Designed miniproteins, single chains, continued (2). Designs and how they scored, part 97

Each design is a single chain, and the fold is of that chain. pLDDT is the mean over its residues in the fold that is shown.

## One batch from the design tools (miniprotein)

Design m7378
Fold by ESMFold2-Fast:
Structure m7378 (fold): chain A 68 residues (1-68)
Amino acid sequence: SLAERLLALLRELSARDPDAAAATIREIGALVEAARARFGADLTPAQEEALLREMLRVAERTLAAVDA
């Protein structure tokens, strides 16, 4: 699932760069809060999938930057 992939990326990032992992978790938290502010507490499955994909992009971008 997208959620399992996100958790795997966050674990990898935490192992390589704990500070980058902490910053990524904060950015993901801000994305969740922004989505809830826009759409309300009850996100549709399509909105949840879009949010998870955005979280994945953030984690993948950060991991690529750490490896650069």
Scores: mean pLDDT 83

Design m7379
Fold by ESMFold2-Fast:
Structure m7379 (fold): chain A 120 residues (1-120)
Amino acid sequence: MSREVAEEIRRLVEEAVRRAEREKLSEEEREELAERVGERVRRLLTEKKLFKEEEVERAAEVVKLLTRLQLRAATELDLSLEELRDILAGLNYDKMTERQKEALELYTKEMTELEKRLAA
């Protein structure tokens, strides 16, 4: 993946999380927003022709599921985008707040489900 494509995907996810923080989106609105991010990623990867069609669809689904997780953490756990980023960057568990620990547990659970869906 080119650096430009990775940065654009990151921006799409960050904009969605910031919107969820600002607007306190419902679960249904969060799902719709995650779906839109996934669709935009699929279009972006297809346009750049860097992946096979199957890989594009898999990557879009991964980004959709990760976006849904981040939107949920931001909305339900009242975590800022920066706090969520720090958790995902592998902060020392012993120094984490209870909210950060809850977000890490949620992330681990969702990633396990994602791996089950995409690995085989």
Scores: mean pLDDT 66

Design m7380
Fold by ESMFold2-Fast:
Structure m7380 (fold): chain A 55 residues (1-55)
Amino acid sequence: RRERLIAALVASGYLDREEAERVVDRGAGDEERIIETLVTEFRVPREVARAIVEG
């Protein structure tokens, strides 16, 4: 599960692998926290962030 989310984040082009690993690990399975970090720190559109985290 963790690896699928990291791979999807990297494939989106908004984050590199190290950034994706930090965001996922820091979020500790909290999908809303991960989405907020993607939107606020990486400027990922909210709909894209939600699709990646929930997909």
Scores: mean pLDDT 79

Design m7381
Fold by ESMFold2-Fast:
Structure m7381 (fold): chain A 76 residues (1-76)
Amino acid sequence: MDEEARFALDGLARAGLNAATVSDSTMMTNMFRRMMDGFRDQARKVPEYAPWADRIVEATDQGKDAVEAVLAEFRA
């Protein structure tokens, strides 16, 4: 059961990094943002992952380096 939520958290992180990177295409940015919404909802079903999912979403608005910093903290 936790494997699906972990897959969702990994997907959220990848989508967030992509959204922060592809600034030249509104269509691609919107696509990655929609993917993030789906992954966030799945990850938040596990209480331990909910704070990390929220932090990844917030970090995406601050840029790629912010997302990588949250991921480094989660992996520690």
Scores: mean pLDDT 76

Design m7382
Fold by ESMFold2-Fast:
Structure m7382 (fold): chain A 66 residues (1-66)
Amino acid sequence: MSDEQIKAQAVALAESLLKQGASEEEVIKKVKDYLAKQAPDWSEEEIEKLAKEAVEQAKKRIAEEG
């Protein structure tokens, strides 16, 4: 997958987990695990940054829906 597709799927994953009632801590951990698996060439710092950004984007999408 392209980087843009991986990032989009990370946001979708975060949104799904938040809607299931997972805590932000759990969602960040699962998104980080997902990103590490899909993009093993990315640094730990990049993965952490993108996981947090994905969770923030997912929260915004949920807020816009409700």
Scores: mean pLDDT 80

Design m7383
Fold by ESMFold2-Fast:
Structure m7383 (fold): chain A 92 residues (1-92)
Amino acid sequence: SLQQQYQQALQQAQQAYQDLVDLTRRAAERAPEVRDEVLALMKDFGGTVGGARLAAAALSPEEGAAVESQMNSLLATYLSNQRRAQQLQQQL
């Protein structure tokens, strides 16, 4: 049903956001020089993305690349499911 598709899209977006928060917090713990700034940025979705990028930049090139890759995957999942949920909501 459209309602089930809407709920699934919301759940996938919420899960991607939670995974992004977890990723950013773990990256901040490994980047002590920027940790407090990263945590202060994590007030909303955009700030959490910014925080992940800041933490990645403070890590080694290998670790930073891994964080950026995971962040980009989660960002794509979040945005695609948010757009899908908005489109489905208009049809309900």
Scores: mean pLDDT 89

Design m7384
Fold by ESMFold2-Fast:
Structure m7384 (fold): chain A 119 residues (1-119)
Amino acid sequence: MRRGAVAVALGHPSSNAAFQLAVDAAKRYGGAELLIVTGSPEEGIAAAQAAMRRAVEEHDEVDLVVVIDKTGMGQEATDAFVEAVLATARELGAESIRVRDLTIGGNDYRVVEVRVRRP
């Protein structure tokens, strides 16, 4: 059975760094079959949740990476997105969840890293 990786980036339309971080993370974890980039919090949340569920269905072990542009989206939208991603990770039986902040090129990003392993 196959290990997979899914990366989702959410950033302001002018931000390429979140997209690049998501691509690099996905490639590092054995290739992404799905990469989603959006500047809309509502669409981004729905897309991230769908991607997470699909990845868990398709793989025995999956590393999920969600990159959120805090500078572009603002704190409230970032917190709502993180809460939705964490809720879905717990629903999927995440083995580990890590949340961290990164600053790249003067922009602040929040990264949610989730590992899910099927029993």
Scores: mean pLDDT 69

Design m7385
Fold by ESMFold2-Fast:
Formats: C-alpha cells, structure tokens, sequence
Structure m7385 (fold): chain A 92 residues (1-92)
C-alpha cells in the first residue's frame, strides 16, 4: 500500500474529519485489518505510544503512516506490500 492508500483507508475511520484517529477509531481500524475483536484500549494505547502520538491521545494520519512504514516497510521503498501487511496482522 502507498502512503495515499493508507491515508484513504484511515479517512474511513476518522469520524470527526480532523485528520487524526482517537483510540476508539484506531481500535475499529485495527480490528478491520484483522486484529482480534478482544483488542483492549490498553493495547491501542500501547500502539499509540509506539506511533509517537500527540499528547491528546490521538494519532495523526502522518504519525500512523510513518509508524507503519518504519515497522513494516521491509523494502524501504515507501510502500507496504501484501506480505508486510500479513506480518502486521499475524502479530509477528
């Protein structure tokens, strides 16, 4: 996935349209990506801490994109392939 495709996906969960996701919106996104439905807000908060979120508890689209690319862009080409996304979903 490209940065634009990731941002377009994120916009579907951004209920207030401010370009950031709160914990509830991010949980819905993660569940839609294949994370278990029993994902807790504590699990989401741990993810937000790794994603270098702003201090109001939200994560911006750019913070999320940068986090995912740094963690899962194994090719360093600025995109996420299907295999990298599967590794994310498998908690590898």
Amino acid sequence: MTKEEIKKMLSKFDKDGDGSLDGDELKELMVSLGYPENLTLDDVENFLLEADVDKDGGVTFDDFVDYVLKKFDKDGDGTIDEKELEEMLKFS
Scores: mean pLDDT 64

Design m7386
Fold by ESMFold2-Fast:
Structure m7386 (fold): chain A 83 residues (1-83)
Amino acid sequence: REEAIKRAEETILEELARARAAGFDSAVLSLRELARRSGVSQESVSEALKRLEEQGLIRVERDGPALRLSLTERGLELAEKRE
């Protein structure tokens, strides 16, 4: 569902923005952890990750059973953008 995917996108961008604010350029998280934090299914998280990567907002790499996620410059701008 679109709402679940949007919630997952928001959670992913927030987590990565916090990591960068703390001096890290990437975060290592599992699909399960992202689903738990966003309150949506792993399928919705997977779709959100795909959409964000296709838009050039994040980079996704496999790190064993987890995913290494990082924001692009464009992704950081959008994650911090307000009304």
Scores: mean pLDDT 77

Design m7387
Fold by ESMFold2-Fast:
Structure m7387 (fold): chain A 78 residues (1-78)
Amino acid sequence: SMVEKYEEALKKAIEQAKAAEPELRSLSPEEAKRAVEHAEGLLEGIANQAEKEDEEKGKKLKERAKETAERLRRIAES
């Protein structure tokens, strides 16, 4: 149903973020920061919508979104 659609959307967004990691490493620090901020907003947005549909499942998706965002931030800052 709706929460399953958000789970699928988050999975796709995470896979897209992983695929973009080589490009992220080649960007300037300023460009990398903007790319990470954009990805963080997308991941958090999906998780927040999921939480509105199912609080418990949404919390788990929010944890996954946060972990992915933190990983991207570490790549951009390294």
Scores: mean pLDDT 82

Design m7388
Fold by ESMFold2-Fast:
Structure m7388 (fold): chain A 58 residues (1-58)
Amino acid sequence: SAPKLSPEEKAQIVAEAGVTSKEEALRILTGWEAGDPRVDLMLLSDIREALNRAFEEK
């Protein structure tokens, strides 16, 4: 499916929500993965990559 929010935009929302630690960001990602089994696998992968990039300082 084509979500209204892009993976990168979701990562930005998580960052704006005050999530500054990579540990908490990963916790949220695993929560999405476990809490919403209908979510697209590629979407979760893209969100994870975008979030890792946002917190990697690279």
Scores: mean pLDDT 53

Design m7389
Fold by ESMFold2-Fast:
Structure m7389 (fold): chain A 72 residues (1-72)
Amino acid sequence: MEKYIKELEEIAKELEKEGDKKVAGLVRSLAKALRERDVEKVGDYVQEIGKLASREKYERVAKAAQAAIDAL
């Protein structure tokens, strides 16, 4: 799980460098929810990211998030 949370934190850093601060903040919140095992908040953040991020960026986030959930 920690490996995938770190991957999400790295994705958030890259998004922030690209100027996508809102999506970067949501990805950081998702990583925190995964650490806290808050499955409801994880689902909410994944859905919100899907509405705001490009398909390519969303797929990368969703893959890392799913791997982290599967490791819970």
Scores: mean pLDDT 81

Design m7390
Fold by ESMFold2-Fast:
Structure m7390 (fold): chain A 76 residues (1-76)
Amino acid sequence: MPLIEEGLRHAEEAVEALEAGDVAAAKEHLGRALAAFQEAYASNSPEEFEALVKANEERLRALEERGREAADAYLA
């Protein structure tokens, strides 16, 4: 699995866990997502990384929106 896809999968799992109230699982998946994204950034050229981000722009936007809502609900 490409590192960007691995990172997105773990980010999705983190948001799902947070929506379910499972903070421990959310932290584990978030850590894995961050590690995968850092490795993707380090292993691609700037142009390749920008292309990967752009190709996944809709998915990233959906994750940002869901993650913000889940965090806001948890902190309320």
Scores: mean pLDDT 78

Design m7391
Fold by ESMFold2-Fast:
Structure m7391 (fold): chain A 87 residues (1-87)
Amino acid sequence: STEEIKKEVEKLLEEMKELVKEAKENAEKMSLKEVQEKFEKFLEIANKAYELASKLPKEEAEEVKKEVEKLWKEFMEIASKAVEKLE
């Protein structure tokens, strides 16, 4: 059902938000391996969110994609700064 898919997508978005929060909190003390591990986990969750979003009406799917892109940009900014400090 659409409602069930929406709940699952919301859960995945929340997991991505938690990863971004954890990365931001630990940015100054994260190793390159830890940054890589969180990046891989983020991609895994994002891919699942995109697959589920494809089952939603187009307008709702686009909203999910925008939210994922927003979280991706936030994560990439944090990861880039963390990596620069380790170089």
Scores: mean pLDDT 81

Design m7392
Fold by ESMFold2-Fast:
Structure m7392 (fold): chain A 69 residues (1-69)
Amino acid sequence: ELREKIAEASRRAEAGDTSVLPELRRLFEEHLEYVREHDKSLTDEQIERLRANYEASLADLEEWLARRK
């Protein structure tokens, strides 16, 4: 399940495994593509907000890891 993979990768990144960050980005892209294909009720604006939220989350995590280590 995609959500479980995102959660697992997020936990590994928070534990200091920065090598998983590219995998997290790929999983976010896969989730956005899945949402675009399967949820026709979402507007383009809502999908772009999801993408922006994922990018913000990744940036925050990268900054947190850089400050921590």
Scores: mean pLDDT 74

Design m7393
Fold by ESMFold2-Fast:
Structure m7393 (fold): chain A 95 residues (1-95)
Amino acid sequence: SEDEKLIKELEKKVKEVLEKIKKSTPEEAKKLLLELLYELIREAVERLGISLEELEEQLKKLKEGKKNVEFTPEEEELFKLYLEAVEKLIADMKA
């Protein structure tokens, strides 16, 4: 199954990035995590056939929903990286 192959390849990529993060500075770790999130989101968007308009609407909902959620500092950092990855993908899709 192509889906099984994709899942295994994504798991391998996630493990490789996590091992690099363990050996990285906090700044390098953020860049590696942003790149990983971007690739995971891009793959999901392509495979699910999510349109640019749907992705922009989801980004809007995420930004609005954040106003009603209390995050830990770690969750806040992760959420910011996720938003940055989505915004970068939207910009790349428009280019």
Scores: mean pLDDT 78

Design m7394
Fold by ESMFold2-Fast:
Structure m7394 (fold): chain A 73 residues (1-73)
Amino acid sequence: MEADEHIKKAKEHLEKAKESYKKGDYESATKHLDKAEDHLSRAGELQYRAGLPPSPEMVEISKEVKKLKDKLK
């Protein structure tokens, strides 16, 4: 459950980052992307320690985070 909770929070922060970006609030978008990355990192660590494979959902969220970060560069 812990890894799933971090994946859920990463998705929530990614959605908030997308909304901030849409509104032109790039500072808030960057802040939410950083939080999404922190949660993805935690989820990955928990999965690794539990001997679980990477979650497809986590991989997809990670790709979207990277894509939005590239737009903010």
Scores: mean pLDDT 82

Design m7395
Fold by ESMFold2-Fast:
Structure m7395 (fold): chain A 85 residues (1-85)
Amino acid sequence: SDLEELEKLEPLFKKIVENKDDKKKTIEYVIELFKLRSQSPQEKVEAGIEKWKANADKITDEQIEKMVEDAEKALELIEKARAER
């Protein structure tokens, strides 16, 4: 179930939202989320993570805002789906 997979990621979505004003923390939690969600070969996952870390200073405030919005929407989806069970 998509909901069960989202529920496994709920702690990270909450941390992203709770730290929305801390760009560095938001990036760290998004990287952790990427690690857990990736079904790609480990080498590609690791390369993606290293690229994110290397370019963390180039990530715009608008991109951070979108990451926070995506996490908020995921939390709303989880809560709605739980209410329907």
Scores: mean pLDDT 74

Design m7396
Fold by ESMFold2-Fast:
Structure m7396 (fold): chain A 65 residues (1-65)
Amino acid sequence: MDELRRRVEEIARAAEAVGLKVEIEEVDGKIKVTITGKTVIQQSTGALLAAELEIEGAEARMVFE
């Protein structure tokens, strides 16, 4: 387990604590994170968390369902 993976999991747990759905996928040494929300508040929070994940070095996206 590297430091990037640990940081991604910390951010994912924070997102889940505020009602966001988080899916983490590891492909070809890259960590990809999908954050899913259904409300405007979840949209704003998910977008900020996706930006934090990208700063940490992961690929992140926010999705609405």
Scores: mean pLDDT 76

Design m7397
Fold by ESMFold2-Fast:
Structure m7397 (fold): chain A 68 residues (1-68)
Amino acid sequence: SQEEKEAEIEKEFFKQMKAVSDKAQDEIDRLRAAGDEDGLAEVERQMQKQVDQLASERKKRLEEVRAS
């Protein structure tokens, strides 16, 4: 059903968001321990781009399902 497809999209989105957050946290902890401020700024920029991409993909998938 449409509702089941929407639920699967949301589940995948939150799973991907958690993976991005977990990976970023591990890298942030490592860079912080090393005193790498430039590396921290780069991880923050990369994380934001990944979040924006996932949000855009979620919106598109939901619109496609709802248009059906």
Scores: mean pLDDT 84

Design m7398
Fold by ESMFold2-Fast:
Structure m7398 (fold): chain A 72 residues (1-72)
Amino acid sequence: MTEEELLAGIRAARDAAIRAYENRDLNPALDPAQAEAALATAEELERLLAAGAPVEELLEVAERGGREIEAL
């Protein structure tokens, strides 16, 4: 997997989390707490992307957010 592929994956995950949160009331299978946690991770990733953070830092934040969501 290339750095470009990793960045594209992170951006796609962020966008998916935002959409999931926006549609939380329309998806009966979605846990609202998991949707909110995913949005919080997406917002942190968006801030880091805007600041030009390295891919390694973005991936670490995404992995940490995923573990936090799994723990819910």
Scores: mean pLDDT 72

Design m7399
Fold by ESMFold2-Fast:
Structure m7399 (fold): chain A 78 residues (1-78)
Amino acid sequence: MVSEEEKREIFRKELEELLELAKKEGDEAMVALVEKLLNNPETSVGEALLLLAETLNAQDPTAEIEAFIEKLKALLAK
């Protein structure tokens, strides 16, 4: 199984893809959160996923961003 450090590296790569998607969709709150997470690599994957879910629930997100976050949760649940 994937190590915690390797999961963190995969998560960082996925966050970079989410940042580009959020910029394309004009979701400024998601852009701000992802940039914050990318600048704070000490944030655990679990804490970061919780913050992403809270941001998603606090807004009316685009279908693309919602689908990306669900895919990310599924990928990291292994």
Scores: mean pLDDT 73

Design m7400
Fold by ESMFold2-Fast:
Structure m7400 (fold): chain A 95 residues (1-95)
Amino acid sequence: TEEIEKLKEEMEKEIQEINKKAAEEIKKAYPEVKQEYLDKMKKGGKKGLEEGAKEAIEEAAKKGDSETAQKISEIAMQALNEISLKEKEMKKKIE
């Protein structure tokens, strides 16, 4: 229905905003992070956030910066939890 399509569009916009904030926080925590990983997080939805954050974590860890790797992990986990809550809210509205 048009109502379900509207709810999906609203959720997609909210997920994009969550991803954008997470990418900005990761850039602040790790200024040297590759722009490619940030773009993947911003544009790739939930999966893009997971993959981009994983690559950023691995990059920081390989450089011996375990504190930065942990910080990126915390930011990504927080954002993924917010996305999961949005998905759960949408399921309640359509089921």
Scores: mean pLDDT 83

Design m7401
Fold by ESMFold2-Fast:
Structure m7401 (fold): chain A 76 residues (1-76)
Amino acid sequence: VSIDDLGAFAREVVEILREEGVPPEERARLALQLTTRVAKGDLEGALELVERAREAGLISEEAARRLKELARRTVE
């Protein structure tokens, strides 16, 4: 994963979480954790993190699907 691709990923994650109404503190934490997993090439860990956020009611099913697609596109 290039630093430019990672930067684009982080920006898109933050935007999706903003659209979902995730509070700033939780948004920053989730974006950092997700970006860190993607940076390591840990796609399975990234997808698991997104699913846990959906199960906790932090994001919608649609947002979870968008975030998972974005993670796959960035790692693969």
Scores: mean pLDDT 84

Design m7402
Fold by ESMFold2-Fast:
Structure m7402 (fold): chain A 77 residues (1-77)
Amino acid sequence: SGAEQQLEIAKLALVEGKPKEAAELFIKATGAPESELPKVTELMEKIAKEAKELAAKAGVDIAELLEEAAREAEAEA
């Protein structure tokens, strides 16, 4: 139950420009080893930058794009 909330908070941190905090929350939610933190942080920074650029071009909020991605993932499960 806590994992879903941590993923939601991680998405909000990412949207707020806090990729390290988002990476820490993602690791806790997924159970990944803390040794992956630098790699996950780099990935979060890349995703945030690309998502922000796409959202700006489309006139869509990043939070909405992340929510749609999460909904699609849940539909596939």
Scores: mean pLDDT 70

Design m7403
Fold by ESMFold2-Fast:
Structure m7403 (fold): chain A 97 residues (1-97)
Amino acid sequence: DVAEKLRELVEKIEEEVEEILEEASKVLPPEVLEEMRRIAEESLERMREAAEAGDVEAVARTLAELVERLRPLLPPELQEKLDELARKAGQELEAIL
């Protein structure tokens, strides 16, 4: 079931993003962290909706948008973690197709 595999992938993405935000909270100002949390919540909700619809392309597009929006707000070490998350999730999306 494509929708079930996508839902599981989105759950993994949510967990990894939450870990990145927790690390960011140690080094970034609270106002930047609040903006990042808003971006993450919006994108993860859209990814969840796309996953329920079985729309692999929509999940991929929303993930790419999330990465592009969060990347410039993160220090280099956390940018590398975000890039690795995107790479792994992209590979899993290709496997679902």
Scores: mean pLDDT 86

Design m7404
Fold by ESMFold2-Fast:
Structure m7404 (fold): chain A 79 residues (1-79)
Amino acid sequence: MKVKVINRGTGIEVEVEESDSFREFEEKMLEKTTGLEPSSPATQALVEAHVAALDPENKMTAAEYIASLPPEYVEVKEI
């Protein structure tokens, strides 16, 4: 199932699939926020810092992370 995740503060939208990892979600968000490629050193440094803090084993899905956020910060719509 695909869902659209909207940051309520910025209006940035990201499409998330059931198979997306937390890392893939962060890469998509940062690409839309910064305009930099996911492979850029700045983007990868932020992704690695977040993954190390929240998902050091690289086991968290995007859906699990989104479910952990306060409802006031993100809107989720089915596509």
Scores: mean pLDDT 76

Design m7405
Fold by ESMFold2-Fast:
Structure m7405 (fold): chain A 64 residues (1-64)
Amino acid sequence: MVEEVTASPLVVAQMGSVLPVRVGDRLTIEYDEEKKTATVRNARGEAVVSLAQAEGIVQASTQF
């Protein structure tokens, strides 16, 4: 499953050490059920995160 989200300030705070993210960036989240991970991508690169972290990013993106 693939989700697209827009980076809120909360998403930037969560991703700061993992991937350079700015408010308004479009993030693509690609879930890998076999590895129990997700790949988060933007124009600046990609990072592999846990499923729990990916869920947190999606939730943070829906809160303004």
Scores: mean pLDDT 76

Design m7406
Fold by ESMFold2-Fast:
Structure m7406 (fold): chain A 61 residues (1-61)
Amino acid sequence: MALSDEELLERLIAVAREAAATRPDGAATVQAILDFAKEYFPEEKEAIAELQAIRDAAAAR
């Protein structure tokens, strides 16, 4: 299905949260999602900050 940019970012954040919670490589997975968001949605500072917080929490595991 076609997603809006806002819906796509919301889905990426949800995937990042699940990866951080369930995957042993969750930090690396969230980092890849964060890098994608920074490249394609650089103006979405709140979404980028949320992804960075998720990555930092996952990296502590």
Scores: mean pLDDT 78

Design m7407
Fold by ESMFold2-Fast:
Structure m7407 (fold): chain A 74 residues (1-74)
Amino acid sequence: SFEEEVEKLMEELKKNMLEAWRESGGDRQAIQKEVMKGVKKLQELLDKNPEADETKVFAKLQEMLGEVAAEIAA
């Protein structure tokens, strides 16, 4: 389902961002690259699902980005 695909993308993006942070020792470029790749995939998923609540999806993205930022900044 669309919800399952969104959850999977969010989970993969969060994992990739945290791995990039860990492996690079906080390299902003490595983290930014993963964010850009994830956002692109999310936009492509939204384009394939025109009935989707885009506002709700981006709210979830912001929540996840906040979690990653908190983890990195702690």
Scores: mean pLDDT 81

Design m7408
Fold by ESMFold2-Fast:
Structure m7408 (fold): chain A 86 residues (1-86)
Amino acid sequence: SEAEKVLAETEKLIATTRADIAKYDLSAAQQAEVDRDLALAREYGRLAAENVDDKEKFREYLAKMIGHLLRALGIAVDEELAKRRA
């Protein structure tokens, strides 16, 4: 089903994002922030899957899912960049 495809793609994107972040040595606080954003990405992916027939809600939830994935990446990249300059 389309819902199953959305769920599968959500998990693939989360796994890829986590793998990209894993190359960085994050503090416990930064790792907790990353884990929160990845959990929110999973929840919005689930909401998108539940709303595949509602085009407006589907797009809104996909945008929120992507936003949280990008925020998780940004926490890892920006914080490590700051540490390297200190």
Scores: mean pLDDT 85

Design m7409
Fold by ESMFold2-Fast:
Structure m7409 (fold): chain A 98 residues (1-98)
Amino acid sequence: MKLLEEAKKKMENTKDEEERKKILLETLKKLEPEIEREGDLLREKVEAGELTEAEKEEIRRRTAELLRLAAELALLAGIQPEDARAMLARIEARLAEL
């Protein structure tokens, strides 16, 4: 989450639209490995039977919040909805492998 907050601050302080797009793309590239790592850890806990239904619901809620923040950053960068949707769909596909 810190990466998204830092990206938002940098984008808000940047007047160049191309620089805003660059900040967003670099931030999303950094988030992809983080999402993959969290997915792997979650899969291990599911296989071990360690997660309660309440914990699974909390993870879904946090995932939805992350996707919402990513969409807000895409709008700040002036990225067309179609392009932003393609990137978000890739992240959602990774999370669905849980």
Scores: mean pLDDT 68

Design m7410
Fold by ESMFold2-Fast:
Structure m7410 (fold): chain A 87 residues (1-87)
Amino acid sequence: SKEEFIEELKKLVEEALEKLKKAKTLTEIHSVVTDFAGKVSKLAKKNNILELLPLVDETMKRIVAEPEKAEEILEEFLKKAEEIVNK
């Protein structure tokens, strides 16, 4: 269901945020975000919510540009993703 998808998405965001709090280098930040993007893309494809894939790509590009804002950008991703899924 859409509700189950959102719960799994929230779990992936929370896991990424916890890992980002422990990340000490740009390489570690990029590794966490790359893993996150891969997991979200697989989840979106499994649930046939392909409209989420452009948002994942945008989120990755934003974090590469502003890695110091990675946590904020991931929180914005979750809000935008919920809006897309609930349409």
Scores: mean pLDDT 86

Design m7411
Fold by ESMFold2-Fast:
Structure m7411 (fold): chain A 78 residues (1-78)
Amino acid sequence: MSLAEQVLKLAQEKSSTPLPPTVEEALREAVETGKVSEELVRRILEEAGEEPVDLKEAAEQIVGIAKGGVEVVKALEE
């Protein structure tokens, strides 16, 4: 299982429902590249009923969540 897959599994385990595909794609992109496209962030915000006003800030928050997940996965492996 890749690092991105392990982070995705942790996020899914914390959710009582399946993660939306846009959220899965954003988390995978953040783990693999360290950033998320503004288009994905806009779609996530629209699906959540939020106005897409601060796409850069939202993208940075998603990257932060992905980095936190990576640290948790690494701690579990050590």
Scores: mean pLDDT 72

Design m7412
Fold by ESMFold2-Fast:
Structure m7412 (fold): chain A 87 residues (1-87)
Amino acid sequence: MEQILEFIEELVSQGESGVTFLQRFIEHEARELLAETDPEKRQKGIEKLKELIEALKIVAKKYPEYAEQLKRSIEIAEKAIEEAEKK
């Protein structure tokens, strides 16, 4: 969790470009999870996205100017988890 939090804070601290890169990163991780057919790798992907969501929530409180963009990234990750858990 600490490494993920530091990664997200570093990107958001770079401003709009960092927030845009972070959203693309989350979209990529979501696609990888939904394409994963191995149950053990899928479970690890779900855990990683859950850690990303918690870190995004913490950073959104610290950077309210990016809260709406970070909320979109959270929603992308949450939808991917829901779809992966249905399988």
Scores: mean pLDDT 83

